# Ledger of designs, part 36: designed miniproteins, single chains, continued (4)

Each design is a single chain, and the fold is of that chain. pLDDT is the mean over its residues in the fold that is shown.

## One batch from the design tools (miniprotein)

Design m13233
Fold by ESMFold2-Fast:
Structure m13233 (fold): chain A 87 residues (1-87)
Amino acid sequence: KEELKKILEELIELLEELIEAVKKGDVTKAVGLALRIIGLIIEGERKGILPKEIGDLAIEAARAALKGDIKSAEEKIKQLKEILKKL
């Protein structure tokens, strides 16, 4: 699934950027990244490219990051990277 690999790679990149934006206190960038992540998940799930379990995990990572729970966000991103590695 080359399409799933690409969307998952993009989600991981955006989530890592979100963590950095939150660490820097860049609220405008964090909000913009969160909206891009949510939009990508919704579109991926709608098109049947992104499994719900992976989308849910990405949403959990984004929520953790936005709450300042960087450790939980990083743990969820690690899980997404393990999924990507097995594709």
Scores: mean pLDDT 86

Design m13234
Fold by ESMFold2-Fast:
Structure m13234 (fold): chain A 84 residues (1-84)
Amino acid sequence: SKKEELVKKAEEIIEEVAALHRKQLEVHRDELSDAEIAALDAQLDAQVEEAKKLIRSGELDPEKIIEEYEKLRPKIEAVMKELE
């Protein structure tokens, strides 16, 4: 269904943004302890799961997530290229 397709795209966006945050943490690994990185990763995982839950429940509009990502996509792509 159209709703299922939008939910899937929004969840993929949430996962992509989370992956980008993890790559940024790895770049600064020498400034952070292993315990601090583990804590930040756990917090990010919890935020991703909560966001997916809110998307599936309809609390977060998947179309709005897609629209906001599309506006930011050129900036996100530039950051991803720099981190690779």
Scores: mean pLDDT 78

Design m13235
Fold by ESMFold2-Fast:
Structure m13235 (fold): chain A 68 residues (1-68)
Amino acid sequence: SDERLDQITDAAGKFREALLAGDRKAALEAAKKIVEIASEEEVEQLLESLSQDEEIGKEGVEILKEAK
């Protein structure tokens, strides 16, 4: 398996869970992990997907940009 992609998927899952829970600290920690291991293109794709999410998109985009 692709360990790097598995780590990105795990971090993205934790990021979503933290955003849904309103845990900004956990969301920022997960976002920092995503930007550490994901390529710039993969981060931009995630930002685009988040911008279309009506529930967590605004907060998610803000935190992911802060993590860069």
Scores: mean pLDDT 83

Design m13236
Fold by ESMFold2-Fast:
Structure m13236 (fold): chain A 60 residues (1-60)
Amino acid sequence: MEEKLKEIEEKLKKIYDSLVDLTRQLAERRGLTEEQYQKMIDAIKKGIESRLEKAKKELE
């Protein structure tokens, strides 16, 4: 039971980390402000969290 949630968390974490790294590189290249960078990260985080929350509720 814990294993399935862990697998989902691990996959989502890898996706999140990859997107964060790409977004950071893009922000530095474009000279984005911290606020603009945070908005992009928040959008990515919301997508990941939405999937994780659904998985948690289904496994509970």
Scores: mean pLDDT 78

Design m13237
Fold by ESMFold2-Fast:
Structure m13237 (fold): chain A 112 residues (1-112)
Amino acid sequence: MSIKEQLEKAVASTTDTKVKNILKTLSSEISSEEELLNYLNEVEKYLSSDGSDGQLKVDVIKALGVIGKEIKSPVVLNKLVSILLPLTKHKNEDVRNAAVEALGNISIGLLK
């Protein structure tokens, strides 16, 4: 199963419109593991920044959880956990809660 097919399954698995739109954009632009890892490196920098855009951070974190539920690449899954685990200690409660939910989604994916 290709990375693109796994991202398309992620789009189909969510009912959150904002998360679904993030995933649709990714599934149209990313077709390889290397492209996805490059995207995740930029997302990690964004999520680690002291930006005022807390709601966008929450939506992005939720999208990472949905990706982790469907992605089967161990390298991508390890990168997602490395991004999300520090966010469980974030100063913003909504960011912490989104990170916990995202890690839960990855755990469900690993049991499939």
Scores: mean pLDDT 82

Design m13238
Fold by ESMFold2-Fast:
Order: structure tokens, then C-alpha cells, then sequence
Structure m13238 (fold): chain A 116 residues (1-116)
């Protein structure tokens, strides 16, 4: 079980909360799907950081789908606020971009929970 109180980054915490709730669901509502589409467009286009609500809905979708590629793309955007362009992301690549050791630990905890 993921202890959300141990996470220090608010966007990573929102994403992790969504992920935990998504693992308990089979589908999103029509309203949640509309919000997900907007969040995915922001993930692709970049230029602005994800909001807490956008991180949360992306977390729910990833929790339902168990899609590691989208999981890593969301983490990349939260860390960099840059668009995901054409490169296959790995956990090691995402971790290499993190300078804050607390944020790095948050990402590792979230990844372990995702794989569980």
C-alpha cells in the first residue's frame, strides 16, 4: 500500500493518489474521460506544468490501464514540464533528470507501487 504522506512533491502525490484509485477501477466516467483528453493534450504539447487535477486524472488512467510507457511520460512531464517527443523513456532516464533526492525517492516509491 502506498503511503501518500511520505511523498514531498504535490504533483507526484496527486499522480500517486490517482494511480492508487485507478488500480481499484476498470473504467473512467465520461466526465473523467473528457478531463483525461485535456490532460493528455497538455502532456503531448508541454510548455506548462501539469495541474494537480491533471496529474490526478492521468494517475487514474495509468492505474486502470497499467501502461508503463504513459506512466513514464507523465513522470517525465511532472519533472521537466517539457513535451514528450519521440524518445522511448525508461525509469533510469527519468531518474537521471531529477536533482532533488526527495523527488527521486518519491518517483522510486511510485514506480514500485505501479509495478505491485
Amino acid sequence: MLDLSKLKDERLKAFAKGLEEGKKKTSLSEEELEKLEEALLKLINGGEPLSLEEAYILGKAVGIQQDEEVFLQVLYQIITSKPVKGETLTLEKVLSLIKDENVKKDVELIYEFFKS
Scores: mean pLDDT 80

Design m13239
Fold by ESMFold2-Fast:
Structure m13239 (fold): chain A 84 residues (1-84)
Amino acid sequence: MAYEKALKRAEELLKGVEDPAVRERARRDIRVAEELVEEARRLEEQNTPESRRQAVVLYTAAVLHLIGAAIDAELALRKRKAEE
């Protein structure tokens, strides 16, 4: 489950982030990902080849947003370690 793994990684990395701007940006990406997944699930309920294809596109976009959040969190964590 790509989405669940990406979400857990983003949340885990974000626990170590103290920069409020990075936290806000990452939480925004997570919220967008959650909205995309909700929309994808509604499309899956329609159960047509076209709606299934659209659901895959939205799930992919959600995972990309979570990867972006994880990258932002990792960069912030590396910057903090360099300041130590």
Scores: mean pLDDT 81

Design m13240
Fold by ESMFold2-Fast:
Structure m13240 (fold): chain A 80 residues (1-80)
Amino acid sequence: SKIEKILEELEKKYPQLKSTIDRLREAVKRYKEAQKNGDKLAEARALFEIVALLEEIRFQTGDSPEVEKLIDEIIKEILK
């Protein structure tokens, strides 16, 4: 839920990123499901996809400090 709120905030500020944010939301769901199922390979694949999508968001926003802060919060929540 906290990740979802952060993604909604990011989408409101950067509506052009909606497609990338939707893909990130799906990758986060796959990561959490893989963790619950003990599927370490699926977990690693989902994490790699999350990192790639976060890098895409950073690139598209020109390394905005506000976006970097939101990305840090997403990473903290994912790794819990």
Scores: mean pLDDT 85

Design m13241
Fold by ESMFold2-Fast:
Structure m13241 (fold): chain A 71 residues (1-71)
Amino acid sequence: MAEEEEKRRKDIINRIKKSLELGPIGPTPEVTELLKEFVEEMYKNPDMSIEEFYKKADEVLKKINEILEKE
């Protein structure tokens, strides 16, 4: 439902913000590109299904964690 979708969207955004809060030392160039592309997709498609948005966010976060772990 729309109410639950808004709540989930905010939760995902909060997770992304925490990743960015690592500051300039945190995200690598690859991580920064992934985050920017994902954020742009979110803002371009506000009516996007939360189910699909959730799946995309989870995949992005997983890739970010893998990249950061290799550093």
Scores: mean pLDDT 65

Design m13242
Fold by ESMFold2-Fast:
Structure m13242 (fold): chain A 60 residues (1-60)
Amino acid sequence: GASEIAEIDAKIAEIDRRIAELRARLATATGDEARRLQLEIDILEGLKGIYLGLKKLLES
């Protein structure tokens, strides 16, 4: 229902904020730190994809 969609939207917004923060840090990072930050971004983008898929199912 509407409450579940609102909760998913809130989680997506949180993930987007975290990705933006990590991307800002990645811009000045090198070596192992840059690799770690990129992996964290990739994981969060994957999680966002799952929430977007779930939202689509709930809206159908």
Scores: mean pLDDT 88

Design m13243
Fold by ESMFold2-Fast:
Structure m13243 (fold): chain A 71 residues (1-71)
Amino acid sequence: SEAGRLASAIAAQLALEYAEEGNLEKAKEVLRKALPYASGEVREELERALEAKSPEELAELARRALELALA
């Protein structure tokens, strides 16, 4: 849904901000809350971001998810 896409975009942006602060745990918590509302390629990138082992890795995947959600 459009609302789910917007929710995913907001969550990806917030997770990116936490990751840029070095807060991997908070970034992942935000993504977990958004995951039920995500679908397709956006959901796949959010799921990859949840497996990230560093803030830098999560930030890259969150940027991709945000770009896909806003396309």
Scores: mean pLDDT 84

Design m13244
Fold by ESMFold2-Fast:
Structure m13244 (fold): chain A 113 residues (1-113)
Amino acid sequence: MTAVELPVTETETVLPSGHVRGVATGAPLDVAPGETLVAVATARSESGVLEWHGAELRNLDTGEVIRGEGRRADAPEATSTVSAGAGRWQAVGTAVARGARVRVSVAYYVVRE
């Protein structure tokens, strides 16, 4: 397993309800035949707990979306994982908290079979 360091764009939206949604979008990554991409989204609430978190991989050539298991979280930090085979992919991590700042990041790992 090899970590791939690529730029991540993080955005935060504060809703009138006091809910905060964080989104991290990774850079596009080309995955070769015989390789597996593992995307890890890590979410953290600065002063509260996460209400939900999830990760997805978007295929930039086909428009396919592979969703990891989205979960309710009663913890200040959570990790979501999603994997895909060969193709051009972009990972997106999302988390929601109430009344607290949310940080989301995405990391790429490539596994060669």
Scores: mean pLDDT 77

Design m13245
Fold by ESMFold2-Fast:
Structure m13245 (fold): chain A 117 residues (1-117)
Amino acid sequence: DYAQQILEVLERAAEAIREATGKLREVDEEVARQIEELYKKVEEHLRKAREAYEKGNYEEFLRHAEEALRYIGLASGILAYAAEKYEDEEVRELARRIGELERELQDLINRFRRELS
């Protein structure tokens, strides 16, 4: 079930962004605040996607999954910039992990959209 896999990847991405927020607070408090706001948006859309899935509303599910993906992409870009700027290996590893989850999520969303057609 692609929808269940999407929810699992969204949960892993949210967890990684939360971990990145904690690490960045020691490096750059302003960047940490930006990532924290994106984390809250990912969590909001993950919650709404899960609710839509439970109700069998796959169109609403996809809309929220796509919004969460957009915020994950923004977080990934900011983290890549911070890793480069501060030469922080832990932030670089988190940026890499979140980028991989973003790509996996995009593929799953595209496959799920095709299954609904």
Scores: mean pLDDT 89

Design m13246
Fold by ESMFold2-Fast:
Order: sequence, then C-alpha cells, then structure tokens
Structure m13246 (fold): chain A 98 residues (1-98)
Amino acid sequence: SYEEERKKIREEIAKRVEEVREEAEPEAEKLYEEILKKAKDVKEILEEEVRLTMEELSLIVKALLDPEKTTEEELIELEKLRIVIERLAEERERLLAE
C-alpha cells in the first residue's frame, strides 16, 4: 500500500539521519545559540521556530519524493533543524510558564 511504502521511506531516511547526528549536533548548538543571542522575546523565538520548521518541511518533502537523491549534507541539515526547532519550542514553553 502507499502508506506502507511511505512508512518504509520515512524509516530509511530516519536511519540515515541518525548516522549523521554527531556531525549535526555541534552545528545545531551553534545555530541555537546564535538565535537566542538575537531573539529579544517569545515572539521572535516563535518566528525563528516557524521559519526553521518551513525549511525542514521543504527538505523532508524533497527527501520523500526522491530519497535516492538525498545528500549527506541535506541529512545533516535535516537533523540540525530538528534539534534546533525542538530546543526553541522548549525554551518558548519555559519562558511562557514563567
């Protein structure tokens, strides 16, 4: 079925992303710190979270359409964006809870 093929492609991409995680982690830390230094309030953090989410979705769509054409650099970028988006969401929730 289409759903089974889509699930298999997603699992193959996720495995490949995990293999580049160590290379993505320092780049993610740098990007996260740069965003936090520039973002003045929760609104600016949310705007960056939305921007990065749109970029991640674009790369995911490209990888799902042509998984065989996905480069190592694109996998590193995907994992980097995932890490930063999750950390920004956590920081936003922390600030709103205070």
Scores: mean pLDDT 81

Design m13247
Fold by ESMFold2-Fast:
Structure m13247 (fold): chain A 68 residues (1-68)
Amino acid sequence: MSPREEAQARMQELFDELTSDPSLTSAQISAAIDAFAALVAEWKANPEMPAEELVARVEAVVRDVRAA
């Protein structure tokens, strides 16, 4: 698989784990969905974006949501 395909799969795994976590509030899940949607839109608009940057941004979102 390409690095971009691997990054996309990793994003999906982290998103699924985050949104299926019963300890998170509806507000935290809503914030995660909004942030994830914005990141996906930016990634689709910029096909030159490195896979490493995408993964780092997803991990930052997950960390911030869990720390809230």
Scores: mean pLDDT 78

Design m13248
Fold by ESMFold2-Fast:
Structure m13248 (fold): chain A 79 residues (1-79)
Amino acid sequence: SLEEEIKKIEEKTLKELQKIVEEGKQNNVPLKEVQLKAAEVMIKALEEMLKLAEKYKDEDTKKLFQEGLDYYKKKKEQL
């Protein structure tokens, strides 16, 4: 189902974000660099979820993920 495939992407994304935060703390990485890496992980996840919504022809879910993608792209540009 669409929900099961989205959940897999979310679980993978959460693990990647956790690793970025943990490595950032251990290595005293600047906050801006941690935020940039996190934004890139979110953008990639949202692009994958958008493709799934398109495959399942779920226009409401597609719109939601497109809004999220636009948000993180703008946030990355402002960093």
Scores: mean pLDDT 86

Design m13249
Fold by ESMFold2-Fast:
Structure m13249 (fold): chain A 65 residues (1-65)
Amino acid sequence: SAKEEAEKTIKEVEKLKEQVDGRIKAFLDSLIKGLKLAIENDLPEETMKKLVKIAKDFIESVKKL
């Protein structure tokens, strides 16, 4: 489900956070908080999928640094 994918994405962001420096960690922390809020508020599955895609695109961009 989109909720399971979001929870998986949170774990990926938390893992990435351990591998990057200061300012980037703050952005990743904000992303984790946003995804957790989306899950807690039971956002529609299509909205959740779009947020997960945005998060994954951001993760990919950070990995290229």
Scores: mean pLDDT 81

Design m13250
Fold by ESMFold2-Fast:
Structure m13250 (fold): chain A 94 residues (1-94)
Amino acid sequence: MLTEEQVKAIEELMKEYPEIDRETALRLLKAVDYDVELARIAASLVINGKLSLEDAIAFVKAMKGKDPVEVATLAARVLSGKITPEEAIEIAKK
C-alpha cells in the first residue's frame, strides 16, 4: 500500500507525462527515492526514445545529489544527441 505522498508523486509525474503508465512511473520514482524532478528527467528521456527505461533509471541514479541545473543540462545534451547516456554518467561521476 502506497503512502499519500508516494501516490501524489506518481500522479504528478503521470500528469506531466501521460504516455507513461502507473507501473513505469512508480519504478522511476522508486529508483530516485521519489525525487519528482529526477523522475521527470528520466521520463522525458524514455518517451523521446533516447533511452530505454533501464538506461534512464541508471542515468538519474548517477545524478542523485548533483546540482539540478547540471542534471538538466546533461539530460538536454543526451536528448539532442550530443552525448551518449554512458558519457553523461561518466561526466556526472566527477
Scores: mean pLDDT 77

Design m13251
Fold by ESMFold2-Fast:
Structure m13251 (fold): chain A 87 residues (1-87)
Amino acid sequence: SLRDRLLEAMERAIEIAGKLSKELEEKVRELLEKARESENLLEVAQLGLRAATLVLKEAREKGDKEAEKKAEEIKKEVAKILKEIRK
């Protein structure tokens, strides 16, 4: 399902976040917990996009090119799903 793909994308974002900083990992985990509790697929997609954006920003600030590339891939995937939800 689109929901499962969004939650899996957010779990991948947490893995990248954990390599960058503990504070970022905690923030992304909070977004995933909120997404799991939401019955609104659009809200889950928006939370996923926010998570990927936070990880991308931190990766860029730290100069971690591998983390930046992976975060950009997650962000593109989530943005594509968001377009499918919006019709």
Scores: mean pLDDT 87

Design m13252
Fold by ESMFold2-Fast:
Structure m13252 (fold): chain A 77 residues (1-77)
Amino acid sequence: SHMKKEQEEVDNELKEVEKRFREVARRLAERDPELARDLEREFERAVEEMKKMSVEERREMLERLRGMIDALEDGLD
């Protein structure tokens, strides 16, 4: 169904965001392990909150998380 495809697409997007975040957190931990741990906790809270969200709300959260990761990657370059 269309709904099932939308959910699968969001799940795949979340996996990519989690992968990117793990890489950024690993790099950040080499410079500032305390900040890296704080961001990991915030990320885990966001992922947990997404489990209670609609597909539209999850997409909005994923967009915000991608923006955060992009900013962190730019800061580490």
Scores: mean pLDDT 83

Design m13253
Fold by ESMFold2-Fast:
Structure m13253 (fold): chain A 76 residues (1-76)
Amino acid sequence: SAMEEAIKERIEKLVEEAATEMAKAIKAGDTQKFIEIRNNWLQEVKELLTQMGETERIAEYQAELLKKVAELLKQG
């Protein structure tokens, strides 16, 4: 459905945006900011996944988020 496609696209955008901000927080040594960004991301993505009936997939998206953060950190 068009709504499910829109939600999936939003989740993908949230992963990219959160990963970028989390990587910046790590590079700045700001552990509290890293935790804040991660927690805000978790809350929003859980809500979106619940709307699709795919709440169990949160762990997969969290792994993708952390993988993206690691990739950004390797780039300097």
Scores: mean pLDDT 85

Design m13254
Fold by ESMFold2-Fast:
Structure m13254 (fold): chain A 65 residues (1-65)
Amino acid sequence: LLKEAEEAVKNGDVKKAIEILRKAADAGDLATTVRIAKMLEPLSTSETAPLIVGAVLRAIGLELD
C-alpha cells in the first residue's frame, strides 16, 4: 500500500493515491494511513483535503457513519 501510494503521488495521480489511503484506513493501518496523508498534504486542494482528513479519522475510529 505505501509503495503504491508513493508511485501514485510520483505520477501525479492524486485520485489513485486517495483510493490507496482509504484502503490503508479500512485495513486499520494507522501508521501507513498517516504517512500517505502527509505525502498528499502539499498536493491537496480544498476539494481533496476533506477526503484525506476523513480517511485519517476513519483509521483512528473517529469518523462517524
Scores: mean pLDDT 73

Design m13255
Fold by ESMFold2-Fast:
Structure m13255 (fold): chain A 95 residues (1-95)
Amino acid sequence: KYVVSVERQVLSDTKTRYTFTLSDLGTETFQKAQGLVTEILVLDLKVTFKVANVKVRLEGDKLIVDIEAVLPEDAEPTLEKLVDDALNTAEAFLH
């Protein structure tokens, strides 16, 4: 598992930010396969939550996901799983 913790922040009535603190392995995997992880995660989030705009970036060990929607509080476990799945998929392609 690559995600250590998740923080939810409502930025507006139409925008939510999720900050995922990654393990060292998660951070390294994202740095080595940034394009692949970003593509997988953005696509999976758009499909799963039926949202048009998703932005993903890494700041240190923090993976920041901005979604142009206000998601319900129970969406966090699904978001964490999608992040873990994207990183796991990318790590498999690196080996």
Scores: mean pLDDT 84

Design m13256
Fold by ESMFold2-Fast:
Structure m13256 (fold): chain A 100 residues (1-100)
Amino acid sequence: SVKRQVRELSTKVIGRVIAALGHVHEGDLDGAVEDLREAARLVQQMKDLVADNPKAVSLLDQARDHLDRGAELLRRGDVDGAIAHVTQSIRYLGKALDEV
């Protein structure tokens, strides 16, 4: 089912976010950026699966925007700003799952 595929992709997104935080802890900001970019790509796959659900699409767009902003801030060395955006991405991801 679409709901099952979306939840499986969501688990992968969370896994990539956890990996990104691990890379930040190790001082590997480039690795963290790659993990957040992978998370954003997985969110895009979720959006494609729920394209007929405009509320879910809008919430996933917010989640992806926050992941992209987090990656940009990490590239600038703004770790605190990046963590704030990553936190918002998880919040929007959770809201999107409630709509599917």
Scores: mean pLDDT 92

Design m13257
Fold by ESMFold2-Fast:
Structure m13257 (fold): chain A 89 residues (1-89)
Amino acid sequence: SMEEELQRLAEWAERHLAAEAEAAVAEMLPEAEAAAKDPSADRFAVMAELLRRVLDLFVARARAAGADPAHIERLRALFLAALEASLAR
């Protein structure tokens, strides 16, 4: 299933790309904090946008670190599909 494949790729990323994931999240943290403090913000839309940007930054860092491009592209595709499915519900 998509969920099982996403979990497997997430576990692979945690083992091999933890620093790249942490760096991507850290870079977006100021924008996430600003969004959390804005009462007029659409929380779901803002969070989805921040997650997409964290994913893009993570992918860029993972590629720079020499990660398997097939795994990175598959993880990105599955994460975006899961995010879009969540927003459609």
Scores: mean pLDDT 77

Design m13258
Fold by ESMFold2-Fast:
Structure m13258 (fold): chain A 67 residues (1-67)
Amino acid sequence: SKAEIKERIKKALASFGLTIPDHISEEQLEELAERLVGADKEEAKALLREYLPIPESTLEELAELIL
């Protein structure tokens, strides 16, 4: 579900020592979570890059943790 993906995003970022940026609203985080429902790994990596300042080297691992 969207709520489960939203929580997984927060936990995955925390596991890498990252936080949700202050400029990312709750609405934007919910939009990201909704778009991640049913996304494949490449779509998830693209979405994470679009919404969050994630190092390219960690994108694949983060996508796998969230999906």
Scores: mean pLDDT 79

Design m13259
Fold by ESMFold2-Fast:
Structure m13259 (fold): chain A 88 residues (1-88)
Amino acid sequence: SEIYKEEVTPKEELKKVLSKTGATKEKYTVAEIYYLVLEYAGKEGLFDPENPLLVKSKDTELGKVLGEDFDVRDLEKLIEKILKNVLK
């Protein structure tokens, strides 16, 4: 989908999350943000030990951006949440 190739500017709270992965750019594609969010979840130990495709983001810094827990396979829902936290 072309939506994954759109370059966007992360809002302040998302930028804080991405910076913890070492990300330093002003703009990212939506696909890059998706993978950086997964890298953040891995580094912070947010994957559910009983369901490794579920990110337990509730009550975390990532949760302040994306809200409740999410399944990494639910791409449409996750992309929608990312788009609410970026400027075009």
Scores: mean pLDDT 80

Design m13260
Fold by ESMFold2-Fast:
Structure m13260 (fold): chain A 68 residues (1-68)
Amino acid sequence: KYRDLTRKLAEINKAIQDGDVEKALEILDRLAEEYGLSPEFREEAKKAVRDGNVTEVARIVLKHFAEK
């Protein structure tokens, strides 16, 4: 299960580097749905994706798990 999370984060990073923001947002939406991210974390992560800040996307997702 956590391997799937890591894989999806890598796919988001790849999509951002390819300039495919729409694909990165789609993968993020699936990740958010699958792992139950709050709407607040989801919107923060979407902003980070649009900003091309892959480190921030990972940090936001990890913060969700740390706050559990």
Scores: mean pLDDT 76

Design m13261
Fold by ESMFold2-Fast:
Structure m13261 (fold): chain A 86 residues (1-86)
Amino acid sequence: GEEREALEALLAAVEEAIALFKEGKVEEAVEVLSRALEEHIDKLPKEVQEKLHELVNKIQEALKNKDVEAAIKALEELKAFLEEQL
């Protein structure tokens, strides 16, 4: 259904963002992630949305501190969470 399709799309975007971050393409990674979240997050249950916002805040804090390794770790946590929902 729509929820599963949203989870799969978000998972794909997170995997792409992780690859881009590892290549040092920080701006492109943020753009990919932000677009996918805007398109799909509202299709998910409230509890899932709240956890996604928590994990995204961790990514934003890492980026504010210019800590690319912490941002990748937070993205990997986001990936694991999305895989758990599928």
Scores: mean pLDDT 85

Design m13262
Fold by ESMFold2-Fast:
Structure m13262 (fold): chain A 87 residues (1-87)
Amino acid sequence: SNAERAARIRAAMDSLSPAERQAVVALLQATENRVLELAQEKYGSGSSENIAEAVEELTGKKIPNPNNMIEIFNTLQETVLDQFKAS
C-alpha cells in the first residue's frame, strides 16, 4: 500500500545521518523541480497527471493511479533514495 511505502521511505530517511538526510532532501528538491519543469514543458501545466507522466519518464517506473499524489511522491522519493544509496 502507499501507506506502507511511505513508512519504508520514512524508516530509510531515519536510518541516515543528519548530513546524509540533508543531502537526500537537497537531491529530492532538485528532482521535484526537474519533474515540474518537464511537466510544464510537455503539457503547459503542473497537474497531477502531467507530474505523474514526468515522474514515469524520469524514473522508468509506472504509476498505476496518476491522480494519486501520495503514489507519485512515494515513487519519486524511492527513486531518489535508491540513487543516493547507489552513489
Scores: mean pLDDT 82

Design m13263
Fold by ESMFold2-Fast:
Structure m13263 (fold): chain A 74 residues (1-74)
Amino acid sequence: SLAEQLERHRRIQEFLEKAKKNDTVLSDEEIEKLARELAGLDPEEQLKLLEELSKTVSAQTLQRIYSRALAIAP
């Protein structure tokens, strides 16, 4: 539903905000691997992986992983 999509968007934005405290930048190869992994996961599992990554990688890196995963997913 639209409400579920809005809640998912809110949670992803929260993860990106938390990731602003991190300085770790990944290589393009590492980003591609994580994006492919993320794209193959169920929506619930995607949120878990994004939350885990938000604790370690920079907001820019997390955004790149997420954007690439969206481009890969149907």
Scores: mean pLDDT 86

Design m13264
Fold by ESMFold2-Fast:
Structure m13264 (fold): chain A 81 residues (1-81)
Amino acid sequence: MLSKEELENLNRTAKLLDLDNFSVDNVAETLKKMNEEQKAKLKAFLEQQKIKFDEEILKKLQEGDKELIDKVIEAMINGMK
């Protein structure tokens, strides 16, 4: 379960990536609604965190892959570095 501080960090990072209404409960749905610019920003952010992000991984995230979703959320909680 996420702490209050982790949720605040997640929301702050989501806002920096222009991901409105992003939460742990709607990651797959949010990723399905992303435009090309939002996808590019998320890809750049995750690659800075040394997380591989390609069309295959995006598809798995949109399908609700729990392990990949957890990795993305953890990266967003820890910020840009």
Scores: mean pLDDT 74

Design m13265
Fold by ESMFold2-Fast:
Structure m13265 (fold): chain A 82 residues (1-82)
Amino acid sequence: MPPLSPEEVEEARRQLEELRATRHLSEEEVALYEEMIEAAENGLLNDPEVRKRLARRLFELVVARRNDPRYLPEAERIIEEV
C-alpha cells in the first residue's frame, strides 16, 4: 500500500476530529488514531506488524471503553482505508 497522499491524510484527520466532536473517542483513542494517520502518511502501514500492532491496540481501547468491538464503525473505516 502506498503512503497516504496529503489529501487523504487531511480527510482522515477530518474524520477523526468529527468522531472526537461527537464524544465517541477518549484522549487515548484520539492519540492512537493520530499515530495511525501519521504511520499511513509515512508508509509505515505497509509493514504488516505495524498494522497488526496499531489495530490490536485500537480494538483493545474500543472494547475497554464500550465493551463492544463494533462501537466505532467510523474509526474502523479509518483503519481500513489505510
Scores: mean pLDDT 64

Design m13266
Fold by ESMFold2-Fast:
Structure m13266 (fold): chain A 88 residues (1-88)
Amino acid sequence: SNEEVLKWFEEFKKKYLEKIKEILEEFKKGKIDAKKALLELEIIEGLWLIVYGVAKLVAPELSEKLEELEKEFKEFLAKVKKEIEKLA
């Protein structure tokens, strides 16, 4: 159902946002360098784009809501990338 696809998409968004926050925290603590942090963020972005693509194919009627959630994800990721670049 469209409701299950939306819930699935929101759960992946939450998981990937939590992982992005963990990467930023590890970088700030000096556990990983900027190159490793940015590479891990690039991998998460790639995985997210696959999830977004699948959601659009399975539930095209949710297009507007999926686009809104994708925009929020991209804005958060861009903010974290800029913070890492500024601190590197």
Scores: mean pLDDT 88

